Designed miniproteins, single chains. Designs and how they scored, part 90

Each design is a single chain, and the fold is of that chain. pLDDT is the mean over its residues in the fold that is shown.

## One batch from the design tools (miniprotein)

Design m3117
Fold by ESMFold2-Fast:
Structure m3117 (fold): chain A 104 residues (1-104)
Amino acid sequence: SGEELIYELAKAVLAGDVEKAVKLFQEILKMSFYYGNLAMALAAALTVDNPEVRNAILETLNDVEQFMFESMVIDTRPVAEEVREMVRRGAPLEEIIEVLKSLG
């Protein structure tokens, strides 16, 4: 499911598993507009303080997608630690989405 793939992506990013994170991110972007946007926001938040995974993801994106991702990194920075802890404790995806929505 899309929700399962989003959680797998989040766990791979937090573990620093660059190859798995990039693969899952690409697969989710191709799956649906909704889950693609959620993957962008979550990956941006989770990579605020992880430049290795962030740069690997950015290298797979075109210029427009890179601009969008970098903008999301800036926008999600204030909630990055909260989102990271929510993922680690296995919080429901809907709760994480509400935190990300609080940014605007």
Scores: mean pLDDT 84

Design m3118
Fold by ESMFold2-Fast:
Parts: sequence; C-alpha cells; structure tokens
Structure m3118 (fold): chain A 84 residues (1-84)
Amino acid sequence: GVEEAKKQFEKEGKMELYDLLVQVSRLGKLLEEARRAGKTEAIREAEKLVAEAQRILDEGGLSKEAIEKAIELIEKAIEILEKA
C-alpha cells in the first residue's frame, strides 16, 4: 500500500521520489476530472507545466534537485486544475 511504499522510500533515502510519485498520481486524477468537465484552458496550462517538469527530469535525471523542481512545477499544475 501507500504507507508501505513511503516507509521503503524513507529507508532507501529516496523520499523526494516518493513525493514525486504522490504528486503525479494526484495530478493524473485532477487532469481526468478536468477533461470530463471540459476545462480546456486549465488542462493546456497544466500540461505546459508537466512538459517542463518532464524536461527537467530528462536533463537532470533522478537527482534530488531535478526531482524537487519537477515537484514544484507539478504542484503549480495541480493548483491551476483545482482553481478551474
């Protein structure tokens, strides 16, 4: 479950990766809800931020700095979708 995964990532010193996975899961749910509601502009803005987060991960790999920057962009995408 989610709690077991969190403990495993804590043990491995990969808490940033766990946080990224949690935010990606939340983003996916909100994007699906926004698509059903026809929130086209919010989806476009969110997907632009997601593309930038993907670029940072592609260039920086799974470094702590790259993961933290990707999380920041994904959190901004979530805020846009929640406000829509």
Scores: mean pLDDT 80

Design m3119
Fold by ESMFold2-Fast:
Structure m3119 (fold): chain A 62 residues (1-62)
Amino acid sequence: DALAAAEALGGRELARAAAEGGAKGDFVSSMQAVTAAGRRGGSEATAAVGAAAHEADKLSGQ
């Protein structure tokens, strides 16, 4: 799933922080986690962690 890919590419801490921010609608915290993941793993990590935040936001809206 999106969270598992984010954990593999950006690290578990940043993937979880981005997903939690997405679920809470906290765009600032979510973007900080995505930016930090990009510094560690580049554009692929940014995309994966961003996708995890988006998926969490979608699920929390249901």
Scores: mean pLDDT 75

Design m3120
Fold by ESMFold2-Fast:
Structure m3120 (fold): chain A 85 residues (1-85)
Amino acid sequence: SKAEEILKKVEELTKEGEELIKKGEKAIKEGNFEEASKYFIEAGKKYLEAAELIFSNPDVLPSEYAPLAQELALKGLEAIEKGKA
């Protein structure tokens, strides 16, 4: 179904974001602050894209998915903020 396809993409984007956060944290530990900044910003973009997929498909995804979209949006903004620091 369209709902399953969207949720699969949301899961893929979320996993990509998680991987990028892990790379950013590793870069911080290695003193590579410029690389870390890049990874955190890219992670934030992945989370925001996942949130937007949910928000842009209200007729396909039930309202119960709104909290997930909000959580992903918050994670995205927090990751971008970490990248700017």
Scores: mean pLDDT 88

Design m3121
Fold by ESMFold2-Fast:
Structure m3121 (fold): chain A 56 residues (1-56)
Amino acid sequence: MSAEEVAERVEARLRAVPGVDAARAEVVGDSLRITVERGGSVRTEDVPIAEAAAGL
């Protein structure tokens, strides 16, 4: 699975979670930068692409 495909799938799954106002996943080097907005709070985390892919 490509890094971009992993990012798209992670983003789609996060957006499907009830209570999530916005979600974005982008490829940054060998990591996936995941940004989630929920209830007025924004959280950003960098996750290795291999770990993100294993969770799909």
Scores: mean pLDDT 80

Design m3122
Fold by ESMFold2-Fast:
Structure m3122 (fold): chain A 85 residues (1-85)
Amino acid sequence: SNLDMKQLLDEIKKILEESGASEEEIEEALELVNRMGVAAATGNDALAEKYKNEFIKIAEKSGASKEEIEKMEKLLDEMIAILKK
């Protein structure tokens, strides 16, 4: 649902902020989440996976730990699953 999507986005943003990502890095990461979501909603699984992987690379560069990245990956996978329904 739209409410579930907002909660997942808020969790991702919180993890990025807690990992020390800058405002610019957060904006770039959230744009990739948006692009991933559009790809998933339109049935383009390969493109959704590409944007998910680009998000992970930005999170890693921003200083997110392995545990924070694994948590964000689970949130992104849940978003993809919701959008494919």
Scores: mean pLDDT 85

Design m3123
Fold by ESMFold2-Fast:
Structure m3123 (fold): chain A 88 residues (1-88)
Amino acid sequence: SAIERKLEELRAQVEEALATSVYGLRESGELGLAFLDRIREAGVRSWEEVEALAAEAQAELAAERAKIPDEVLRQLAELLRQQRQAAE
């Protein structure tokens, strides 16, 4: 689906950024990749489902004191914003 392709593109960008040290420490970046993989593996059909799953994953990680890199969250938020505008 188009949603799966966009999430795969975002994951590839995060993976490339890890190789160039853009997301800081490797462990933090790997957590960002795991977060995106979790959303993608859920077989989402809409961007609203992506938002809901992202919120759930963040809440679960926060309970375990784990932090998703802010840059990954920023890029996902921008992707969701662009897709909402494209759906108009």
Scores: mean pLDDT 71

Design m3124
Fold by ESMFold2-Fast:
Structure m3124 (fold): chain A 76 residues (1-76)
Amino acid sequence: SVEKAKKAAERLKTSKDPKEITEAVKELGEAADQATPSEVPEILKIMDEVLDSDKVSPEAKVAVAVIKTVLERELG
């Protein structure tokens, strides 16, 4: 799950294809959904790196911010 999140984040930073970006956002969401409580902090850190990256589109950042908010609420 953490590795899936890392791969998705890298695709968001490197891809310029809207379809690949959409798929990477979905993969990041799935990684969050599959996360054990112990994995959540690392996945949240990966999401923060995506949100701070100038390589990621504004639209993708909005989607990742929503996923992060949901994951934070489910964790506690």
Scores: mean pLDDT 80

Design m3125
Fold by ESMFold2-Fast:
Structure m3125 (fold): chain A 73 residues (1-73)
Amino acid sequence: MAEKLREAADKSKDENVSTILLAAADGLSEGATPEELVKALLELSKEQPEIAKKALEEAIKAIPELEEVLKKL
């Protein structure tokens, strides 16, 4: 999972989205769950909705399993 987010970050043309995806990949590498990752992105959307939405869309594209996690929250 973490490696796919790092690849998505590297392919992203938006530095803000890339930074968020790298932070998410680091969190997963340090033992964060997919649910915690999705919750963190939803909390970010309260402060920065446009960037959070783009980051969540790129994360789901890289890891489709995250879409099912989002639907269960």
Scores: mean pLDDT 80

Design m3126
Fold by ESMFold2-Fast:
Structure m3126 (fold): chain A 68 residues (1-68)
Amino acid sequence: MDFLSTEEVNEVAARLRAEGLDVPSLRGTVAFLGFMGLSAEEAYRVARRVLERYGDAPGLFRAILEEV
C-alpha cells in the first residue's frame, strides 16, 4: 500500500506531458495507479501505455471515480 503525494503525482504527470501526453484525465490516471499501489516509475510507465492506447484513459479514470 503506497500513496503518491500531490507533488509526486504532478511530477509524474509533468514527465508524461513532456512525452506529448496532455489530456484532462492525466493526473487522475496517475493518481489512480499510485492509489493501486504502483510506484511513481511504474505509474508513469503504465499511464503512458494506457493513454497511448485509449487516448484519454476513460476506463481507468472511471474506475477511480467508482471506487471513491
Scores: mean pLDDT 68

Design m3127
Fold by ESMFold2-Fast:
Structure m3127 (fold): chain A 78 residues (1-78)
Amino acid sequence: SFEETVAALLEAAAKGDEAAKEALRLIVLQLVRDNDLERAARILAELRKSDPAFADEVLAVLRAVYPEAAARIEALLA
């Protein structure tokens, strides 16, 4: 399932798997394109627990490319 795939990627990313981090970045970007901001925010919230620097990097990309969606995601993370 989507949730099982995301959970496995989050675990791998927490252990320093760079490919898993890149996959999560692409998943978050796709969720934003699909206007699924609640799922994007949940993934970012979990990333912030293990790798806050990487989560901030993803948020910076979202702010640059999708500033309105980024503002809504940041509100969901507050």
Scores: mean pLDDT 87

Design m3128
Fold by ESMFold2-Fast:
Structure m3128 (fold): chain A 119 residues (1-119)
Amino acid sequence: MEAKKKVEEVEKLYDEEQGVIHESPDSKDILLSTLVQAYDVYKLSGDKKWKDIFIKTAKALLEVFQLEDGNLPKKILLTEDGPKPSKEVDKEDNVTFLRAAYEATGDPKFKDRAEEIEK
């Protein structure tokens, strides 16, 4: 994968006014797997902006949008009534996201949760 192309693709999904990365040009929802791509773009470009956006969203997902069973939703639905977590959960997306969040933050809570899900 070409680094420049991946950076340009993620930049097209960034909503500067809301400070979030959308699922696609046609969907304003926030997809958990797309957020991991923002962190990948940070690692490819060295631009701390992407790391900061990823960390901010990772903290919000754990503190505000975590489901009752402790899993992270597959996506956050961005509605006119505000952001709402989807009920759909993807185990692989959760683990990948939490491991990336641990790498980005060094916060053991992300690592511990990823290890619990992988059991």
Scores: mean pLDDT 76

Design m3129
Fold by ESMFold2-Fast:
Structure m3129 (fold): chain A 64 residues (1-64)
Amino acid sequence: SMAQLEKERQKIRQETMKRVNEAVDEIESTMDIFSAEAQQELDKRLQEIGKETQERLQRVEEET
């Protein structure tokens, strides 16, 4: 159903935001966030989170 699909999408969005915030917090606590190394590590983690999110969204749309 559309209602079930929207609920799963919202769950994925909330989980994605939580993972993004955790990645930012981890990098900020361990590195200078303005360094090139911190920017590269953050970009890498955001790309990984984005890929996982897209795969989850695709599965939900195929199964719902």
Scores: mean pLDDT 79

Design m3130
Fold by ESMFold2-Fast:
Structure m3130 (fold): chain A 113 residues (1-113)
Amino acid sequence: KKEVLEKIEQIIKIVEEAIEKVKKAKTAKEIIEIVKEMRDKIYEILDETLEKYGSSSPEAKEVAERAYKLVDEAGSKIVKLYEEGKLTVEKAVEALEELRRGLEELREEIEEE
């Protein structure tokens, strides 16, 4: 569904923007703040997608739930690194690049069906 595909593309752009901001971050606290803002924006898009399309489109629901899981896994990994005193720009960028790849794979699956 074109509308769901457009939402995933928006989420990918938000992740790309977060990666660029993280690359400029000077402290682990700044990284956590950037990631929190990214997650808040993405969750808002996903919640809106589920509200508008979740009951009428099983595909939209599945895609939103899968995107939610990918974002939650990446965010949780970064938070854990922060709690362990191991969060660096490099590790945060790596986690966000993994998230971007997962979202790009999800986008490709939507385009196939």
Scores: mean pLDDT 85

Design m3131
Fold by ESMFold2-Fast:
Structure m3131 (fold): chain A 79 residues (1-79)
Amino acid sequence: MSYDEIKAEVLAQAAETAKRNMPDRADEIVARTTARLDSLLAEYKARNVPLERAEIFMLVEVLAVSGEAFVEERRRERE
C-alpha cells in the first residue's frame, strides 16, 4: 500500500459520504478535501512519514473538511 492508494481510498469514502449527506455541496466538499490531501501527500512523501500515521492524518483532514461543511450548511439553514 502507498500514500497514493490511501489517498484514493479516503477520497472515495469522502465523496460517497458527501453525496449521501450533502448532495448539493458534494462536489465542493470533494474538491476541498482533494486539495488538502494533495498538500499533505506532498509533505508525507518529503518527510517519509509511516503509511499508518499518514492514513490517520488524512482521515483527520477528511473529518475536518466534512465537519466544516456540515456546520456551514446548518448555519445557512438557520439564516
Scores: mean pLDDT 77

Design m3132
Fold by ESMFold2-Fast:
Structure m3132 (fold): chain A 100 residues (1-100)
Amino acid sequence: MSEIEKKIEEEVKEFKKKLIEAVKNNASKEEIEKIIEEFVKKLMEITNGDPERFKIAADIVNKMLEELYEKYKDNEKMQYAIKLLKEILGKAAEELNEKL
């Protein structure tokens, strides 16, 4: 595992914990959105906007989202967070590919 993959995995683990705590505490959709936006911003900083590195980050995040989807399938706020994060990640990936 590369140094950058390890750093991405550490940030993903921190984000997962923070998101689960927010959902358990019945955080607002605005608070969840803020958590997601801050996380995506950190991923952009870690990857330095490199499309290949961001692709690695997106793959790790999507694997985490599949686990959260299965575990929290009946939780409306978690499902909302998963959908929003997928949308924001997809847009970020498209923008990075356009800058090539």
Scores: mean pLDDT 82

Design m3133
Fold by ESMFold2-Fast:
Structure m3133 (fold): chain A 86 residues (1-86)
Amino acid sequence: DISEKLKKAEEAIEEAIKNYEDEEIREKKLEEAAKYLDVPKSLIKKYVDAVINKDEKALEEAEKEIAEKLEKLVPEMEEKRRELAA
């Protein structure tokens, strides 16, 4: 479940990067990635903008924020799985 969402988010981010000059496609792909990761679209945009601009500090900051959001979801799902198995 979570792994499938991560793969789809990664694909959407890649397409946003490839189609960065196409605002309509870019915005659509940013929205898809944000939906799959359950994070604000602005955070995905920050990541994509950092990649395009080769801004290493902005990229590290965006990666950290995304990882913190994902870390919250993964532990909660693992805990629920453990409780169900007990």
Scores: mean pLDDT 74

Design m3134
Fold by ESMFold2-Fast:
Structure m3134 (fold): chain A 80 residues (1-80)
Amino acid sequence: MENARKLAELAEKKGAKEVAKLAREAYEMSQTASPYAQAALEKAAEDALKLLEEGNEEEAKRTLIGGIQLAQMIDDDIAA
């Protein structure tokens, strides 16, 4: 996930430590996630990157949290 990596780098550069942490978590999760969960994480990383570039750190954080939660739910349903 190139967008998650770019997001983590931008967040670190801006001092947005929580966004950087969540972006790294999304990247790590994508390494073992199903294709459906990967798509949810990629969309969340892309949307969060745009929000952070606009200066909306809180919305970028919410977007990443939502994407991670959705990806977890998708993989939990597949595993069940």
Scores: mean pLDDT 81

Design m3135
Fold by ESMFold2-Fast:
Structure m3135 (fold): chain A 76 residues (1-76)
Amino acid sequence: SEAAELLRKAAEAAEAGDAETAMRLASQALVIAKQTASPEVVARVEELVKRAAIHITQGDYRGAAELLREAAEVVE
């Protein structure tokens, strides 16, 4: 899944401390998921992406990366 690949790349960016790239890639993945996945899957991915953003704001890049990887598994 293209959305899953983008979320995995977002997780890698988060681990590297690149918040801007991580959130840009996660947002792109969410747009694709909204077009291709069920509403229930989209809601779960959106929740995980929002939680990842909060973790980044708190300086927890590891936690953000784990949430973004979970989102990738949910969408694919």
Scores: mean pLDDT 88

Design m3136
Fold by ESMFold2-Fast:
Structure m3136 (fold): chain A 75 residues (1-75)
Amino acid sequence: SMAEKEKELVKILEELAAKYRPQLAAIRDAEEAGEDQAAVDARWREVQDAFSKELAKKAKEKGLDPDKLMVVISG
């Protein structure tokens, strides 16, 4: 069911959030410390790309369609 797919997606998202939380905290610390905004933005894009790639891979491994999951995440 869609509800079961949503629960599996939430689990994947929680695992990825835990993995990337230290990197996101380091980016926030750098921004607060006055690092160049272009450098901060580049680090955010790198983390977003890595997160999206791992999410798509893990979703596919679980038989979840990443394109259909974006509808669930977006509403």
Scores: mean pLDDT 76

Design m3137
Fold by ESMFold2-Fast:
Structure m3137 (fold): chain A 96 residues (1-96)
Amino acid sequence: SEAVEALERAKKALDEGNYEEAIQATVRAINALDLPPEAAMKAIGQVLRAIGSLLEGDKESAARDIAGALYTISQHADPEVAKAAEEAAKVAREKA
């Protein structure tokens, strides 16, 4: 699954403190999934806030917003994808 691979990449990027790659991987997961429109817009909004936080040097807020996007994905995805998103979200919360 492209979505699972993207979410595993996001988790690894978060573990390494590479928030730019974590955002890119999260966007790839959103694009690979057929999310309900409201869920997709919410996750995209959370990603945009994470980008804004990184531009201001606020890595903790960026990690929190990435965790929010990953949590949104987990609530609207198949069990395998949801599990990968939840694991990535957990790492993001530990960085927040």
Scores: mean pLDDT 89

Design m3138
Fold by ESMFold2-Fast:
Structure m3138 (fold): chain A 114 residues (1-114)
Amino acid sequence: SDEALLAAIYVGIKTLYESLSPEDQKKFLERVKESLRGHPRYDPNKEYSEDELLELEAEALYTSAKALSPDADDRGLLETAFKILLSMLDELGIKISEEVLEEAKKKALETLES
């Protein structure tokens, strides 16, 4: 379902975000705010919590994944969302270890299939 996929993407983002240094967390959130400026549910004059920003980013990644892979199943859409997210982190110079990435993917998939 759309709700299960959104929850899975959110869990993936949150797992990766929580693994970051405070400096990299700040860089990531600023990049998220910048990318959300065109999102219909984002108000640039509102102060958001970290969790609220991660939820909006999950919605943005879902929309982007569906646009890039319209015929994909939920697992394929989740893989596309991770590719977009990792590309964003790479652009910021943020490195994710193989171990952290596998844990994030595992938790996201468990959320999708639960």
Scores: mean pLDDT 86

Design m3139
Fold by ESMFold2-Fast:
Structure m3139 (fold): chain A 97 residues (1-97)
Amino acid sequence: MKVYSREESRKRYQNGDTPIQSTPPDSSSVEDYLRRALEAAKEGDIDEALEHLSDAHQAATVRGDIELSRLVREAARALKEGDIDKAIELVEKALEL
């Protein structure tokens, strides 16, 4: 059981997701994914927050942003440990980059 990573972000946009205007979807969508992860974490929806952080990590990798990728990984780890406040702080730091 392995997910084949073949830039699946593009497939999701074609399924009726929010249309991205004349911006690079992967680099612009990093902020959108981080924003959604922050909202889910504040609502206590850990599974939703982890899904959005996974998407943000993929987009950050495409962008080549090592620092952002690291912050996203640390936020996901904090959520898995139950430290929601720490995860929120890390996502906010990622948004400030």
Scores: mean pLDDT 71

Design m3140
Fold by ESMFold2-Fast:
Structure m3140 (fold): chain A 91 residues (1-91)
Amino acid sequence: SAEELRKKADEYFKKAIEAAKQGNVDEALEYTRKAVAYLAGALMEEGKTVDEILREIAEVLEKMADAFKKAGNTELADRLRRAAEQVRAQA
């Protein structure tokens, strides 16, 4: 269900932040990819348009970039900020 997919997205975003805090860059990126995939799946099941999906993904990537910066990983923050900009350009 969409609710279960949203819960999985939240779980993976939390795992990504914990990995970033520990300096595990590859794990943080992998968990971020999984979280975004689950979020996109949830939004598709909810009947969101492509434009709405892209806007919500961009917003979440921006929030995650801020979280990674607060965790002390500016490289991950910059990478997610660039990803958010690319997604916004297509919305």
Scores: mean pLDDT 86

Design m3141
Fold by ESMFold2-Fast:
Structure m3141 (fold): chain A 56 residues (1-56)
Amino acid sequence: GPMTAEQARAAAEAALALPTRAGRLASGGKMVQDGLEAGSEAAVAAGREALRRAGL
């Protein structure tokens, strides 16, 4: 089912908790891609925020 805004926030925090910048970027990028494929604006927003906080 579609990711909720609350689930998206939790996923973004989990992505940002990864120990390497490369891991944080990969997780955030996948979240954006999965969100776009699923039509989840919340997941796309969470992934973009994770990428921004990881240094993009």
Scores: mean pLDDT 73

Design m3142
Fold by ESMFold2-Fast:
Structure m3142 (fold): chain A 97 residues (1-97)
Amino acid sequence: MDEELRELYEKRVAALPELARKIVEAVAKSQEALQAAKDAIDTLTRDLNRPDLGQRLKQELDRAAEGVDLDGSIARIAELLGELLEIALELEERRLR
């Protein structure tokens, strides 16, 4: 197992709740921020071949923009970002082997 990849993964996972909170706060304030976040999610999830996760993330962003259950949206976005990070790590590990 690649020790450097694991350490990088752990650091990124620890940052996900704060990142999710910043995303939710940004999309709640601006429709331009919401659209930019959706575009970034579409690009990332297409590259990872997980359009299902992209659709779930965009739904949570729409809920956050409407002001519905912001704390719950932060938690669910952090969880979905964690799933994407796991997939990215697995792809990187396979690429190095």
Scores: mean pLDDT 78

Design m3143
Fold by ESMFold2-Fast:
Structure m3143 (fold): chain A 75 residues (1-75)
Amino acid sequence: MKKKKLKIESDDDQALLDFMHEFARALVDGVDEIEIEAKTEELKKLAESYLKTVRKMIEQGRADGAAVRAARAAA
């Protein structure tokens, strides 16, 4: 399983942008698991919550798309 460790140093705009860029690169590289390293527990929870939400949205979108295609085929 491909995994990658991403670091978030602060909640400053620049640090958040750097974190987002690293996350985007990990997705392009086909990484299956992302581990978060953060200066504080609050930052780690924020980053983990963000990644979890984005992944859920992607998975839900795929499931909804498949359901729409199945409904059209059945009609």
Scores: mean pLDDT 69

Design m3144
Fold by ESMFold2-Fast:
Structure m3144 (fold): chain A 92 residues (1-92)
Amino acid sequence: SVSEEAQEYLAKNPELLKQLEAEEAAALAAAEAKDYAAAIEHLEKAAELAGKVSPLAEAGALAALAKAHEAAGDHERAAALFARARELRAAA
């Protein structure tokens, strides 16, 4: 399964896992502080790292990035990111 493949890949790449978790944690902290600009920067890095894991991991990261843009008021960019996430899920 995709979850098993992503988990196995991350287990073999512990530095990538640490970087991904750090960016996701930083994005969550920024979003809780309503600093959506900082949350977006961390989620952009998380999406890049997730793309190295699997298309479904990238899709999840892009959906989180889209939500951050939507919270920041950038609905057009959010829509484009959600569309890309759906495309990646359809191809998986």
Scores: mean pLDDT 81

Design m3145
Fold by ESMFold2-Fast:
Structure m3145 (fold): chain A 60 residues (1-60)
Amino acid sequence: SRMDQLESEAISLADQLLSSGESENTVLSRVAQFLRSQGLSTDEVVKLVNKISDRIDKKK
């Protein structure tokens, strides 16, 4: 689905930024900007950003 594709793209973006040494806050801000640019609602952006934040925390 479109949402599954956007989630995969957001995860890839987050992983790329983390690998380049960006802070968690910068990564989450960049992911939120990307999702908003793709036309997601505020609620959808918050849900995906929280999911990606949880993934980052699990990597610690």
Scores: mean pLDDT 83

Design m3146
Fold by ESMFold2-Fast:
Structure m3146 (fold): chain A 101 residues (1-101)
Amino acid sequence: MELSEEEKKAIEEVVRIGEEIAEKLKDSHPGDAKTVAEVLVEAADKLVEKNPTKEAYWAAALAYLNAGDFEKAREYAEKAEALAEFERLKAELLAAREAAA
């Protein structure tokens, strides 16, 4: 499965912003810092709110997948018309988690 250049950029942007925010929160409030997953979900929701495009929906699908909200992740993947790619990534993620257990 191939991601478009715009989808790739949207994903990279969400991940980059999420990591920066997570690191800043750890420095300011170590005990109350949000997880990277929670920060990515917030960033993705804002991206969808501003630009309801396939790229934004795909970024939201990946953010929710990383957070373990498979139902909402799948819903966004359907809106992004990338359901097959989502199911593949979900299977890989679950297999990786099982191998680590």
Scores: mean pLDDT 67

Design m3147
Fold by ESMFold2-Fast:
Structure m3147 (fold): chain A 92 residues (1-92)
Amino acid sequence: AIELAKKAGEMALKGGLEAVKNGTGKSLVLGIASALKGIGAIFQAEVLKNAKLAGEDAKSGGEVAVESGIPKAEELGRKGIELGEEAIRAAG
């Protein structure tokens, strides 16, 4: 559960960074928000050992990356959502 939540957070972070690299205006802001949620998910998993909260943060970050409209950010964001949902299920 913890490793899965960490991977989900990493996908949300990568998706956010792709939106920051290739986005402008709203897409850039969404990329920053997604990246911060990804970092939060990694912290929840690695430091606080909370797979459920980490999975929830990663899923939320992935959803924001998808909303950016940047194709690579959407791809990575969807992966973060899938892994985040799996982490939430595995945690309870």
Scores: mean pLDDT 82

Design m3148
Fold by ESMFold2-Fast:
Structure m3148 (fold): chain A 78 residues (1-78)
Amino acid sequence: SALAERLAEEMTEAAKRAAEEGKDVEKVIRDVMDALVQLGVIDEATAEELIRRGTELVKKGEYEEAREVLTELLRRAL
């Protein structure tokens, strides 16, 4: 899904910028996931998995792997 790819790319870029600026990476990802749950786009369990996986990989500096994992999980949900 082009939507899953675009959301994963934009979320990874926002989380990367937060990490580079010393901001809360988990909060950036959580705010996006909470919005998608509120809109009924994904369920809470999927959101929590995306938050955990995305935060872990971004904090490790594995931005490309984060984008790929988030894309796959979003494709399953969307």
Scores: mean pLDDT 83

Design m3149
Fold by ESMFold2-Fast:
Structure m3149 (fold): chain A 80 residues (1-80)
Amino acid sequence: DKEKEEIIKKIKEKIENIKKLAEERIAEIDREIEELKQQEPTLENQNRIEDLEEAKERIEKGTKEIIEIYEKKIEEIKKK
């Protein structure tokens, strides 16, 4: 089924784009954390590092959950 394969392809492309955007954002956060670690260890800088670490964890968890939803959609389409 050409139409079914095309839909699956689009979902897979969306998953790859989601992964790419998450990886780019995580890399940006990691860079900010490393820059802050090189600065004076102020309370503000420590709090910012903690906020960035938490943001990174939220992105990783949210990305995983979204990918799992799209993978389930692919499996549903395959069963039809």
Scores: mean pLDDT 86

Design m3150
Fold by ESMFold2-Fast:
Structure m3150 (fold): chain A 101 residues (1-101)
Amino acid sequence: MEEELKYLRDLIEKNTDSKIAYDKVEEGIKLLKERIKQYEEKGDLRNAADAYETLGNLYFKQKKYDEAIKWYEKALQLYKEIGDPRAKEVEENLKKAKEMK
């Protein structure tokens, strides 16, 4: 679980713009969506929020700002629900995504 999030985070940070990197990011997005469903079924809201934030970051990296906004809003809702201070960082990223639209 954390290994998949770490792998996707590394892809975002290393600024991989090749077609192969984009194909791998799409594969990781599918895995994250499956993992989110499992977290929500278990009531693991924090890990679900972390995964939603990672999805938002991946779509932002791909310049798919409408998708990034959607997943950042999901992460923000869950972080606010659990009282996690990471909500502020997601709000800032959400604002940036809206400004890029």
Scores: mean pLDDT 75

